# Designs tried in a protein design run: designed miniproteins, single chains, continued (2). Part 30

Each design is a single chain, and the fold is of that chain. pLDDT is the mean over its residues in the fold that is shown.

## One batch from the design tools (miniprotein)

Design m5020
Fold by ESMFold2-Fast:
Structure m5020 (fold): chain A 86 residues (1-86)
Amino acid sequence: KEEIKEKLKLLVKVLAEELKEEIGDDLAKITKEIAEKLNKWESPNIKIEAEVLSDDKLKVTIKITKEDGSIEEIVLEFDLSELLKE
């Protein structure tokens, strides 16, 4: 679970950095575009739901369908202003 959290955090950071290069320093727009990209991702066993909480805050819910058909849910919140401070 912690490994998935760190991988998702890295992915969100990479997307934020790429979008900053494409659309500039509009943090609200970057946050919205990340949410839209994550919500459009399709996988047979993984569903990602992204929700914009504020101009710089994103909530991501990952639903993983296991081999037995059970669903594991992981909820993470990101502060994009903190992620981009490096």
Scores: mean pLDDT 77

Design m5021
Fold by ESMFold2-Fast:
Structure m5021 (fold): chain A 68 residues (1-68)
Amino acid sequence: SMEEEIERLSKEIAEKKAELQALLDELLQLRRQNAPQSVLDEIWGRINAVSFELNDLLRELDRLRRES
């Protein structure tokens, strides 16, 4: 059902938001430790990947809500 799909997407969105926050916290910690730029670039790559996934899920959720 659409309700079950919305619930699934909402849960996945919450999980991706938590993952993104954890990565941002890790980035802050790495910066405090004067990590090499290559390490910072790697974490930014992960942040970008999770952000794209989150945006895709948010777009899908918006589509379902508009079709309701």
Scores: mean pLDDT 87

Design m5022
Fold by ESMFold2-Fast:
Structure m5022 (fold): chain A 78 residues (1-78)
Amino acid sequence: MDAQRAAFYDQMRRIIRADMARRGYSDQVTQMVLDNFDRIFAQNRDQPWTSDLANQILSQAYQLVMQDLQARQAQARA
């Protein structure tokens, strides 16, 4: 349903920004998480909206950012 998807999207972007700021991440890293969230959300736009789908989108977005951050840290230490 359009209204529930829109509300979830807006709420999750706000939560991600607040969580990343609380953890001390930069605006650049926060934007990377938001960009990954936007991409994964768009990929699932035609799927039925469920709590399981919402949790999957969140988990995938955070996993991709954590993997990218780990790769960047490994390069910086080499």
Scores: mean pLDDT 74

Design m5023
Fold by ESMFold2-Fast:
Structure m5023 (fold): chain A 102 residues (1-102)
Amino acid sequence: KEELIKKVEEVEEESIKLLEEAAKKYPELKDLTKALIEGVKRTGKEIKDLIKQGKLKEAAKLARQAAKDFEEAAKLYPELKEEMLKISELWRKLAEEIEKAA
């Protein structure tokens, strides 16, 4: 349980770092990257709350949805494809870890 919460925090931190790096490379997309950072923070909080409640199946579902959303974002913003796909992979692996703990 504590290990899963830590894993969510690590995925949030790395996702935010990648999005901040993307904003520096593409200042014209700063509003998009800011919105995505807020989305990461919101989703991470919801997943942590679900884990604390023992709702691991629901927590995993949200993590998989986040992975899918970033995969779709990579298609819409080709200039950010590398960063978006890396974030998608982080959330996909998080979902797998939560599913294994359920």
Scores: mean pLDDT 87

Design m5024
Fold by ESMFold2-Fast:
Structure m5024 (fold): chain A 69 residues (1-69)
Amino acid sequence: MSPELQEEIDRGVAEVAAAVGLVLAKKALAAGDLEAAEEAVRWGEELIRKSGASPEVQEELIEWLRERV
C-alpha cells in the first residue's frame, strides 16, 4: 500500500470516529443524559487518537468534535 493511500485510509477512519462520536453525543444530549454525552465525546477522541492519522489531523478532528458538542 502506498503511503498516500495509507494516510487517506487513516484520515477516513479518524473522520468516521469523529462523526460517530458526535452522533452519539447529540443523541445523549437530546435525551438529557450529560454523562452519556461526555462518554461519547471521550470515546470518539480515543478512537481518533488510535486511528493512525497524523497528529495534525487528530487535533483538527478532536477540536471539530468538541466545538460541536
Scores: mean pLDDT 83

Design m5025
Fold by ESMFold2-Fast:
Structure m5025 (fold): chain A 83 residues (1-83)
Amino acid sequence: MKAKEATVLSGGAGGPMVLLVELENGDVYLVVASGIERGPDYTVYLVSVNGKIIEVEVPADASGKEAGAKLAAGAIEAGAVPL
């Protein structure tokens, strides 16, 4: 999956981030994600989807757009629908 744009609407280093992720097909997803673990090459995020929590691993060197795309992909696999 590739994101056309990923915008942080709200976020703190120790709290949940709210991201707006636009995919190249024009679908837009609202993603709520909290970083819970940092490794040398990754960060693990908790993502809220339809009242469930999933874990998504993002490479530590990922751009905001790449991170947004991975978070949105995990949310879609868990049943998230576009705005």
Scores: mean pLDDT 77

Design m5026
Fold by ESMFold2-Fast:
Structure m5026 (fold): chain A 98 residues (1-98)
Amino acid sequence: SGLERFIRMAETALTYIQLAVEYYEQGNLEQAELFRQMAKAALKRARELATALGSPPHLQRVVEALEEAIKAVDEKDTVKANEYLAETVKLLRALRDS
């Protein structure tokens, strides 16, 4: 389904943001930047899928949480990034339970 494709892409973006945070904490800035760029690409695809589904508010909340997580990584704020990642996990669980 379209929803399944959205969830898969959002989970892909989530995983790449988690990897970017981990590499940043290890001091591997090259790998952190690579995964940050991959997360942005996955997020763009998730946004396109949400638009194709009529931009439902619950999908838009997932996209917004992921955008805030990437912004926190850009700001070198790993605590804030992890807070938005936790929010994204909760939102994705709610979508799977629907």
Scores: mean pLDDT 89

Design m5027
Fold by ESMFold2-Fast:
Structure m5027 (fold): chain A 87 residues (1-87)
Amino acid sequence: MADERLAANPELVEAARKAAELVKQGKYDEAIEVLRSAGLTEEEAKLFVGALAAGYDPEFVLRMFIAMEEGNLDEARKIAEEIKKKK
C-alpha cells in the first residue's frame, strides 16, 4: 500500500510536511526545491505545491503521488476522490 511506502520513506514524508509549512508562508519556490531534493521532478513538485496551496493535507497528496508511481490507479483515484470531497 502507498501508506506502507510512506512509512518506508521518512525523508519524503518530512519533505512534504516542510513544503506544506513553506507554502503557508508563500515560499512556493523553496517548497518546490524541498520536494525536488526528496526525489520529485520539477513538474511533480509544482503539482504537489499547487495542491498544498489549495489547502489539501500533505499526507493525502503524498499518498496519491506514491499510488500513481506504483501504478495503483484505483487507489490513486480513491485518494483523489477523498481530497475532492473535503469541503
Scores: mean pLDDT 70

Design m5028
Fold by ESMFold2-Fast:
Structure m5028 (fold): chain A 80 residues (1-80)
Amino acid sequence: SSELQQKIDEANKLVKEISKISDEIYKKSTDKKVLEQVFKLEDQIVEIMNKIYNAKTVEEVQQYLEQLKKLKEQLKELLK
């Protein structure tokens, strides 16, 4: 239970970091293609967070955390 909550807290921290990256993209870019990619990635993040909150095991949350980390890196690539 405590380990499961620690992983959920890690996911919430990642989402806050992702929000900051999205905000920077919105400030830097008016490119329609870039903004469409941000919206698509944000939709995927919402879906993954819903799966994390419904996860029953640490292993399930860990798999979704790795997906969130990959989506964060994809968003970082859109800044350059």
Scores: mean pLDDT 86

Design m5029
Fold by ESMFold2-Fast:
Structure m5029 (fold): chain A 88 residues (1-88)
Amino acid sequence: TTALLKAIKEKNPETPKELVEEAEAKIPGLLEATANAKPEEVEQALKDAEPEQHPYVRAILEAAKAGDAEAAGKAAIAGIELQRQRQA
């Protein structure tokens, strides 16, 4: 568990457990890069993200850059929820 994913679980207790677990499964590498990477590495991670996740990855990066783990967590959860709807 990355520091960012841990903050998501702590700051969003009302979020369905399954969505938080999916965050860890689907975007752990991007969340790790966001939490610990330099701006140049963060931009590379954004470029490597799938187009359908691009808006949420950007929101996560902006929130993490501002030090707002709660906002970053909400953006990640929203992206995963959208992805789930597309798979259904």
Scores: mean pLDDT 56

Design m5030
Fold by ESMFold2-Fast:
Structure m5030 (fold): chain A 85 residues (1-85)
Amino acid sequence: GEEILKEAEELIEELDKALEAGDVERAKEILERLMDLLKEALREGLISREQAFEIIKKIYDIIRKHGDEEVLELLEKLVKELMSL
């Protein structure tokens, strides 16, 4: 529920900070944690698919803002895995 959405928003802020600092390894670690959180929350019914899509959209916007191709490729892979649930 609400606590999952708050944790996701906090991780998105940490992702933005890591990308702004040029810390690609940290950004990948945060992104994997974010996507695992969404995957578990969807599986357990704690968030809706619409809520997950809104979070994913925010993640895409942050990554596109910084233009890191490796992090974008990881996001696309993780989103594909999530959408297969």
Scores: mean pLDDT 84

Design m5031
Fold by ESMFold2-Fast:
Structure m5031 (fold): chain A 75 residues (1-75)
Amino acid sequence: MEEIEKKKEEFKKKIKLSLLQAVLDGMPRETVLKAIDAIEERFGDKEFGEEMRKLVDEAYENPEKGKQKIEELKK
């Protein structure tokens, strides 16, 4: 059983969803990246910070892919 891993994944999913929505709502890239830096610092999770940066960069490059990621995260 991996109850802790499940809760960690759910938490990460919610953060990713919020960041992707912010990108699609027209929030500037610099603002979103600053928010990711703050999250990384608060939780000490550099790997998750890097994952979030890649995710939002992809959404800025291709908003359609960003919408698809949001749909997948909502499942």
Scores: mean pLDDT 78

Design m5032
Fold by ESMFold2-Fast:
Structure m5032 (fold): chain A 75 residues (1-75)
Amino acid sequence: SLLDELDALIAEMEAHADDEERLAQLAMRLAHVLSQLDPAEAIARLEARIPGLPPRVAAVLRRLVDWLRRQHAAL
């Protein structure tokens, strides 16, 4: 499922928190998965996971939340 893919991507980002290139690649894949979910649900799920993540990964997820909020507000 898309939710399982989202969980797997976040776990992989956490495992590679110090690999900037890998995080960028994973962020692109996560953005693709998020585009297939309801924006409000996607935002809530990302925000729920942020407190437990390494700072670099948390920063990437916050950027994706901001992107989703901008797309949702424009629609």
Scores: mean pLDDT 84

Design m5033
Fold by ESMFold2-Fast:
Structure m5033 (fold): chain A 67 residues (1-67)
Amino acid sequence: MEKQKEVHELAAEVQKLAEELYKKDPEALKSLYPKLKEIDQAIEAGDYDKAKELAEELKEELRKKLS
């Protein structure tokens, strides 16, 4: 339960950053779609540990592209 909540909160942060990147550089966001798909697949499979790792990696990459 705890990890599922953390993953949902992290996914919301990733979504917000992705929306900001889309406004700044939509092509840069498009290059990250494979990573977004991997996160969705991990969540669908119930692998919240993997989803959390992938989402944290993507969040860092999104922040770097927004800086």
Scores: mean pLDDT 80

Design m5034
Fold by ESMFold2-Fast:
Structure m5034 (fold): chain A 120 residues (1-120)
Amino acid sequence: MDKLEEELSKVIEESQKNKLSPRDLVLKLLEVIIKYLEEEIEKSKNEELKERLEKARELNKQAKKEIEAGKDPIEVIEKLIRQYQEMLEEARAKKDEESAETLEYLITILQRILDALRRL
């Protein structure tokens, strides 16, 4: 998790130095998140968490495709946050604490991305 925050911070810093568009910034941030999710899927021994991380990976890949297709990055990230919140509610209903904690962290990361986009 600390590694993800460090990698995202580097992308945001690069964006500020190079004046990246909101589109280019979000595409780079989504690539970092997708890579993180792939690594967490490989490390997970919890099958339910692994399934939820695989769904999160597919949602992030879909978000990337929507932005590449010319959709507003802010609207796409807001939709992605909502989709993660729905997954969080399902994890909580099933008393899957490990999935809930992971999804809460990922929602926090997406919210920071949304805040960074709104400041551009």
Scores: mean pLDDT 84

Design m5035
Fold by ESMFold2-Fast:
Structure m5035 (fold): chain A 79 residues (1-79)
Amino acid sequence: TQTLTGTVIGVEGNKVTVKLDSGTVKEGDIVLVTFTHNGKELTLGGVVEKVLAPNVAVIGLGGSAEPLKVGDKVTVTVL
């Protein structure tokens, strides 16, 4: 298990693009994305669909990415 922090730089439907502060992920990694929305901690499951750069990944979530917005800080836990 690996825990990384990052910032959301894109949101489209069920997909979120995250720029990691440090470390890397691989395409096919199963992840949990944890963030704060309206003062409440939320966790969404997903899969790394594409790595655009060493520290930039597109994650396909199991549901809508609507609670996330560009600029949000997230924790990505690789399972």
Scores: mean pLDDT 83

Design m5036
Fold by ESMFold2-Fast:
Structure m5036 (fold): chain A 58 residues (1-58)
Amino acid sequence: SEREKVEIEIKNLEEIIAYHKDLLAWAKAQGNQKVADYYESILKETEKKLEELRKKYE
């Protein structure tokens, strides 16, 4: 069903977010601002996509 496909996509996005949060934390700890900015940008976009999916499908 479409709902099952969305649930899988939500889970995948949550895993991607967790992974990139770890990378962002590491980049900030190293003082690598360019890499931190990159991961912050990716996280913002991925979190927005997750919120839009949750809004549409609960």
Scores: mean pLDDT 85

Design m5037
Fold by ESMFold2-Fast:
Structure m5037 (fold): chain A 92 residues (1-92)
Amino acid sequence: DPVEKAKEELQKFVEKQKIDLKNSKDPVKEAKEKGLLNLIHYLALRYQLSRSELIRIISEVLEISQSTASKLVNEAIREHIKEFGVDLFAGV
């Protein structure tokens, strides 16, 4: 099950990097500094997860609101666009 494998990889990463977004003043900044945004992007591509599945997995594993998880996914998408130069108006 791709969803269960993605959850296991995320949980292992969170434990290894000692990520605690539940008590973080700026969850997005902490996630970025600890490489979590890169992992989120990797998990989405590797397991072909939908946006909604990814938000749910992040919310459950990190024990944060779906709103906060959605912000993390949005930031991961923005970092991908910055790195690969994809123009949102180019439609490609």
Scores: mean pLDDT 76

Design m5038
Fold by ESMFold2-Fast:
Structure m5038 (fold): chain A 95 residues (1-95)
Amino acid sequence: NEEELYKKAKSLIVNFIKKLDEKTEVSEDDLNLLYGFARGLLDVPELRANAFNILSGLRSLYPNFTPSGTSFNTGIILAKSKYARTLLHILETGK
């Protein structure tokens, strides 16, 4: 369900930020979810600037990554869910 997807995404986003801080490897599933989330946010006019900032950051860090798959689609679903702003806040603040 959507709440379970949210809980999984929240954990993934927190861990992704921690991995970046610790300079450890991030998974393709992590990148796919984040790209999907940012891509979905582009369809929300009031969050479009936040979406561009996330996409810019991801392209800077992972310029050759091409998003696809179920995690990418899950990101898009979450961007259009009631959890979008909470997940965005976690991604921008790390908590």
Scores: mean pLDDT 81

Design m5039
Fold by ESMFold2-Fast:
Structure m5039 (fold): chain A 74 residues (1-74)
Amino acid sequence: MEEEEKRKKEYEELKKQIVDSIKKHADPSTTDEELQEDIDIANKALDEAYEKGLSKTEIVKKIFEKINSKYYPK
């Protein structure tokens, strides 16, 4: 039981770190709408990865791959 609560806490911390990273790496020309869309993609990918039991490293990699695929599909 405690392990599931610990995993949820780690998930929330990771989610915050990823959002902060997206904001820091955003191009100065990125609009608030584009930034929010990136955050939404990251949140959705993180939720999917959490359900699949992926490691933190794999979760981060999957999130950035999804964001890149949306804006740079080739």
Scores: mean pLDDT 70

Design m5040
Fold by ESMFold2-Fast:
Structure m5040 (fold): chain A 74 residues (1-74)
Amino acid sequence: SKEEIKEEIIEEGVREFEEEVRRNPDASPEELRALIRRQAERLKKRLEERLPDASATEIAAVIQEFVARINERL
């Protein structure tokens, strides 16, 4: 389902971000924000590729959920 695909993309994005943070333990807050921004852009591309019929609003909501999960873990 679309919901399962969205969740999969969010989980993959969170995992990838956590791996990047582990590899960069001395990353500054500015560098961490840049990593979040780059990862959000990657998720947007994946969403557009796997869910071509998804609205801009739906894609934005998924990206917001991803950012929320990352901020909760920081």
Scores: mean pLDDT 86

Design m5041
Fold by ESMFold2-Fast:
Structure m5041 (fold): chain A 90 residues (1-90)
Amino acid sequence: SGKEFLEQVKASVEAADELLEKLLAQTPMTPELKEAVEEYRKKREELLAFIDELLAKEEEPSEEEMQELLEKVKEVDEAFQRVVELAKSL
């Protein structure tokens, strides 16, 4: 179901956050990395807030809401990859 997919996405985001916290604890914080982390955290917060809004509804997510979810997931993934690439270059 759409709600099962939302729970799966949320769990994946939370797992990625744990990995990122471990990476950042061992990585020197450059201004560029700090900016990338702040962009990622902003996009992540927007995605998680949207997921929580959809999960709070009794109805299954609409096709339009699922499309918006996928777009937000893509933005979070792109921001996450930027943080990982910058951290690896240090």
Scores: mean pLDDT 87

Design m5042
Fold by ESMFold2-Fast:
Structure m5042 (fold): chain A 96 residues (1-96)
Amino acid sequence: MEEDIEDAKAAIEKYKPLIKKLIEEAKENKEDKELIEKLKKLLVTGINQLKLAEMIVEGAPREEVEEEARRLEKELEEQLKKPIEEIIKEAEEVIK
């Protein structure tokens, strides 16, 4: 359990600056539709990984984390249909 928490903390430390960089790239390249679709996938994946890592750090049971991971995987295509502006807003909230 403690090792999982340390791994989750390391993941949060890695993903937060990466997501911040992806947000900046999306804001600078709003007109590049192909790049925006790639950035959406990276941002949604990063957001989902941070959410799961934060659940582990907060002491959520492994079963609850695994259930949320399966739920996010099923919702991935629907999340990718969101406008980039909504994805950026969610990303900014998660990296606070």
Scores: mean pLDDT 81

Design m5043
Fold by ESMFold2-Fast:
Structure m5043 (fold): chain A 75 residues (1-75)
Amino acid sequence: SHMEREKELKKKFEEDAEKALEYLKKSKDLEALEQTIELLRGLGKKAEEAGYYELAKLLYEKAEELEALLKELKA
């Protein structure tokens, strides 16, 4: 089902991507942070268009978190 597909995608993101995002935050690589913010927002929009609202919310939340860090590092 659509709901089961979203659940699988969220779990995969949480298992695979969270560690990579934490490593990215630690790197303080401004270009990589900026590119990842754009990627996460793009994926969030696609998830929202597909009706995966919980996945979209998670992706947007992570993008906002990285953008806050990026603004802090640029200050």
Scores: mean pLDDT 82

Design m5044
Fold by ESMFold2-Fast:
Structure m5044 (fold): chain A 73 residues (1-73)
Amino acid sequence: SLTELSVEMTHSVYGVKLTVVGTLDENGNWIGTKYYGENGELLAEFKASDADLPLEEREKKLKEMIERIAAYA
């Protein structure tokens, strides 16, 4: 079965604290990252499978993430 290992990091972006949770498989391979605000709301999610998306779709996801973080600030 797929086993998830989570690594948590806290850093400041736009003057707000974000909790960044990296999810790794049991072999230490990165499979995703989630960005949470101070109230635990999910602001953005980036999955390893998103790297296989066309450039336009990856840029769209990145823009949406930036806009959500900026709106939270």
Scores: mean pLDDT 66

Design m5045
Fold by ESMFold2-Fast:
Structure m5045 (fold): chain A 86 residues (1-86)
Amino acid sequence: SEAEARAREYEAALERALEEFLRLHEQALALSKEWGLKGNDGLGEVLRLRGQALASPDPEERARYLEAARRAAEEGTRELRELIEK
């Protein structure tokens, strides 16, 4: 179905966004404990939304949570990048 295809697309996009977020989070932790803690807050929100997606039997609902998780991961990446590269 279109909804199932969308959920798979968003899952792949989330995996890529999370990989970049975790890479920057590792760099942040190496540079500053405070920046690492900020990354932990963002990661917690991403994992909460991803968990909601995995618990959702409806592919439309799953896609919405995966999209929200991806946006949260991208926002966390942006914030950490601004801290590291300033």
Scores: mean pLDDT 84

Design m5046
Fold by ESMFold2-Fast:
Structure m5046 (fold): chain A 86 residues (1-86)
Amino acid sequence: AAEAIELGERGKELGEKGGAENSIKGGKLAALGGSLAAKEGSVEGGKAALEGGLAAARGATTSEGAASGTGGALSGIGAIFQAGGE
């Protein structure tokens, strides 16, 4: 199952729509995707979470949205590091 990738992709869709609420929600979904990717050892899931988090941060119109997106991106990076051994 590609749950981590799906969460990252959903986060990206919301981030691309932009706005305060969409960016907060998108960042949270990306963070969950990154957490699952780390548990599953999924580099692709980590990359999806990173992309979703970055999209949410870019679409943010508030500090809360930007922080949520950044958290999602960092979660994705952490998953990539664990899965890729770097």
Scores: mean pLDDT 80

Design m5047
Fold by ESMFold2-Fast:
Structure m5047 (fold): chain A 89 residues (1-89)
Amino acid sequence: MEVSESAVNALLKLAEILGASEELIERIKNLSSAEEAADLLIELLGLDEEVKELLRKALEEEDEEAEKKFLEATEEKLRELRLKIAGKG
């Protein structure tokens, strides 16, 4: 799958919010595939390899169960990150 400009912009915004490294931001700008975008999203969120495999299955195999599990894991991680960001005040 080709990566949309919207997906790249969303990843850049997330990286900025999380204070990602300059190297990670450059990797986001040079994304050429949905697979690379998925890898960078998982790295930004600090998700496990198992969650990465769930995202791959959801995107490539249209696995509804994998998509559901991925969304649940991502929501939990985003909740944790929101709390950490709020706690830096």
Scores: mean pLDDT 69

Design m5048
Fold by ESMFold2-Fast:
Structure m5048 (fold): chain A 66 residues (1-66)
Amino acid sequence: AATAAVEAGLGQAAVETGMTATEEKDGVAIVRRDATASGKRYIFELDKADMEAGKMPKVTVTVEPL
């Protein structure tokens, strides 16, 4: 259920699913998700400063082939 939402609306859905950060660098939480069925990897970069302030974080989404 949550995975389908992430694939349909990448940036917004990533925040809504409460994804665990895979790594953190320079105030950015980086979450990686591999969509094996589509052969793609999705990388979500979330602004931690906005998250810590209780705001909707800015999300950058990068898509790469597996």
Scores: mean pLDDT 61

Design m5049
Fold by ESMFold2-Fast:
Structure m5049 (fold): chain A 68 residues (1-68)
Amino acid sequence: MSREEIIERIREYLSTLSEEALREALEKIENGDEVTALVLRHEVAKKLNLPRVPSTEELKEAIKEVLK
């Protein structure tokens, strides 16, 4: 599975969540909240049965794509 495929799968899942919750999560991650980033990365990996845990960068890209 490519980086782009992982980001797209995360984006599709995140699009089912509240835009407000995603904006708050993105702000926390961009402000250096490593715990929020870590929790969300592992949560999406487990829920979507991803072949690996996505990076913080991949998670941020997916959130930004949903909020576009």
Scores: mean pLDDT 81

Design m5050
Fold by ESMFold2-Fast:
Structure m5050 (fold): chain A 89 residues (1-89)
Amino acid sequence: AKAVVRQVGGVVIVEIEGVTLSEAAKMLLLMREKYGAEGTVIQEGDVVYLSLLGVTVEQAAEAVVETLKSLGYECEVTRDGDTVTITCT
């Protein structure tokens, strides 16, 4: 699985490959419970997009990593400017 987390204006966007809608919904639920985040989940082909309010890039990235680790993935996190990239095997 691979995720890219970035902020566009007041919205945090998470673009994820190699996850199901159910797994992405778990990420949104975790962000809602920990940070009070609101958001939507949209699937376009093999890519799932989360559009989030009330969460920082760092908080969204942490919730993505926590969810994927709970599913048995091992993840590496890299920051390049305002973008966080998460690569899981």
Scores: mean pLDDT 84

Design m5051
Fold by ESMFold2-Fast:
Structure m5051 (fold): chain A 60 residues (1-60)
Amino acid sequence: DPVMEVALAVLRTVAKNLGVEVPEEDRTPENILELLEKNPNASEETIEWARKVAERVRES
């Protein structure tokens, strides 16, 4: 699903911009979501969006 590939790329870029460093092997939506939820610089809107991306990947 090309929409999911774009969403994953955007999620990784947003995480990196917020200072969330994740090893390439662990850059799953679930791991990024968990780190964003623990990051005080992540907005509630960013966390909600990341959760939706993780749910979409899991359902696909």
Scores: mean pLDDT 71

Design m5052
Fold by ESMFold2-Fast:
Structure m5052 (fold): chain A 99 residues (1-99)
Amino acid sequence: EEFYKLLKEIVEAETVEEMVEAGQKLLDYIRKKRKEILSLPPDEARKKAEEFIQELNKAVEKLKKEGYPVDFVEIDGRTVLRVVNKKGEPFYLDISWLK
C-alpha cells in the first residue's frame, strides 16, 4: 500500500534531508492522485476521493498500531496529518483539500 510505504519512509528518516525527500515523495504522490481523481466525472471523482481518504486512514491506523508517531490533528480548524521522524522532527501535511 503506497501511503503506508511513503509514511514509513518519513517516520524512519534519521536526518532532515531524508525527511524532506520522503515528504516530497508523499506530496508528489498525493498531487498525482489528485490530478487523476479530478480528471474523472464528478460522481466517480467523489468515490475515488473517498477511497483515497480510506487508504490514507488505513495506513495511519496501521502505523499507529505499530507504535509509530503518526496521527491526524486539528490545527486552526484544518485537519492535518502529523508524522514524527526518528529525531523527533515533525512533518505536517494539510489534508483538508480532500474534503
Scores: mean pLDDT 79

Design m5053
Fold by ESMFold2-Fast:
Structure m5053 (fold): chain A 81 residues (1-81)
Amino acid sequence: SMKEAEELLKEGERLLEEGERAFEKKDYVEAMKLYNQAILKYKQAIKLGSGDLKKRAEENLKRAFEKMVEAARAQVEAARA
């Protein structure tokens, strides 16, 4: 339903924000875990949503994936130190 899609989008946004906080603390493993959880919520929101909500979920999915890649790279760099 549309209400479920809205709730999934909001949950994904919270998880993305929590992941960003973990990234700022250099907890890259935790950041990656939270970004992956956000990705799963956005994928579910895309399946259940339509119109502008679906577009917003797709944009947030792309952003979450980009942050996931950034966190993975930061983890590799931290391991080299």
Scores: mean pLDDT 88

Design m5054
Fold by ESMFold2-Fast:
Structure m5054 (fold): chain A 96 residues (1-96)
Amino acid sequence: MRAELEARARELEARLAAGDLSVLPELRELQLEGQTLLARENGRLYSEEEVEEAARKLREMAERGEISEEELELAIEGIARNAELEPARIRELMRR
């Protein structure tokens, strides 16, 4: 599964580098899935600093219109799961 996600992410990253912005939503979903798998494999959850960094990036993406409201909520839930936090906490960090 991880190898398949990495292969798809590489394909989408190559298309993004060529200027195809339509791949951004799928690429972001795959990045979150990859982060979840990595956290599970390493037996560790995200640190507070990693959560704050992820929340900051999501806010920047939302401000640029690169991510839909629906995709944003999915990303928030993904980060919350990887950090053992409630989604409301991720939203709070995004407001800072």
Scores: mean pLDDT 70

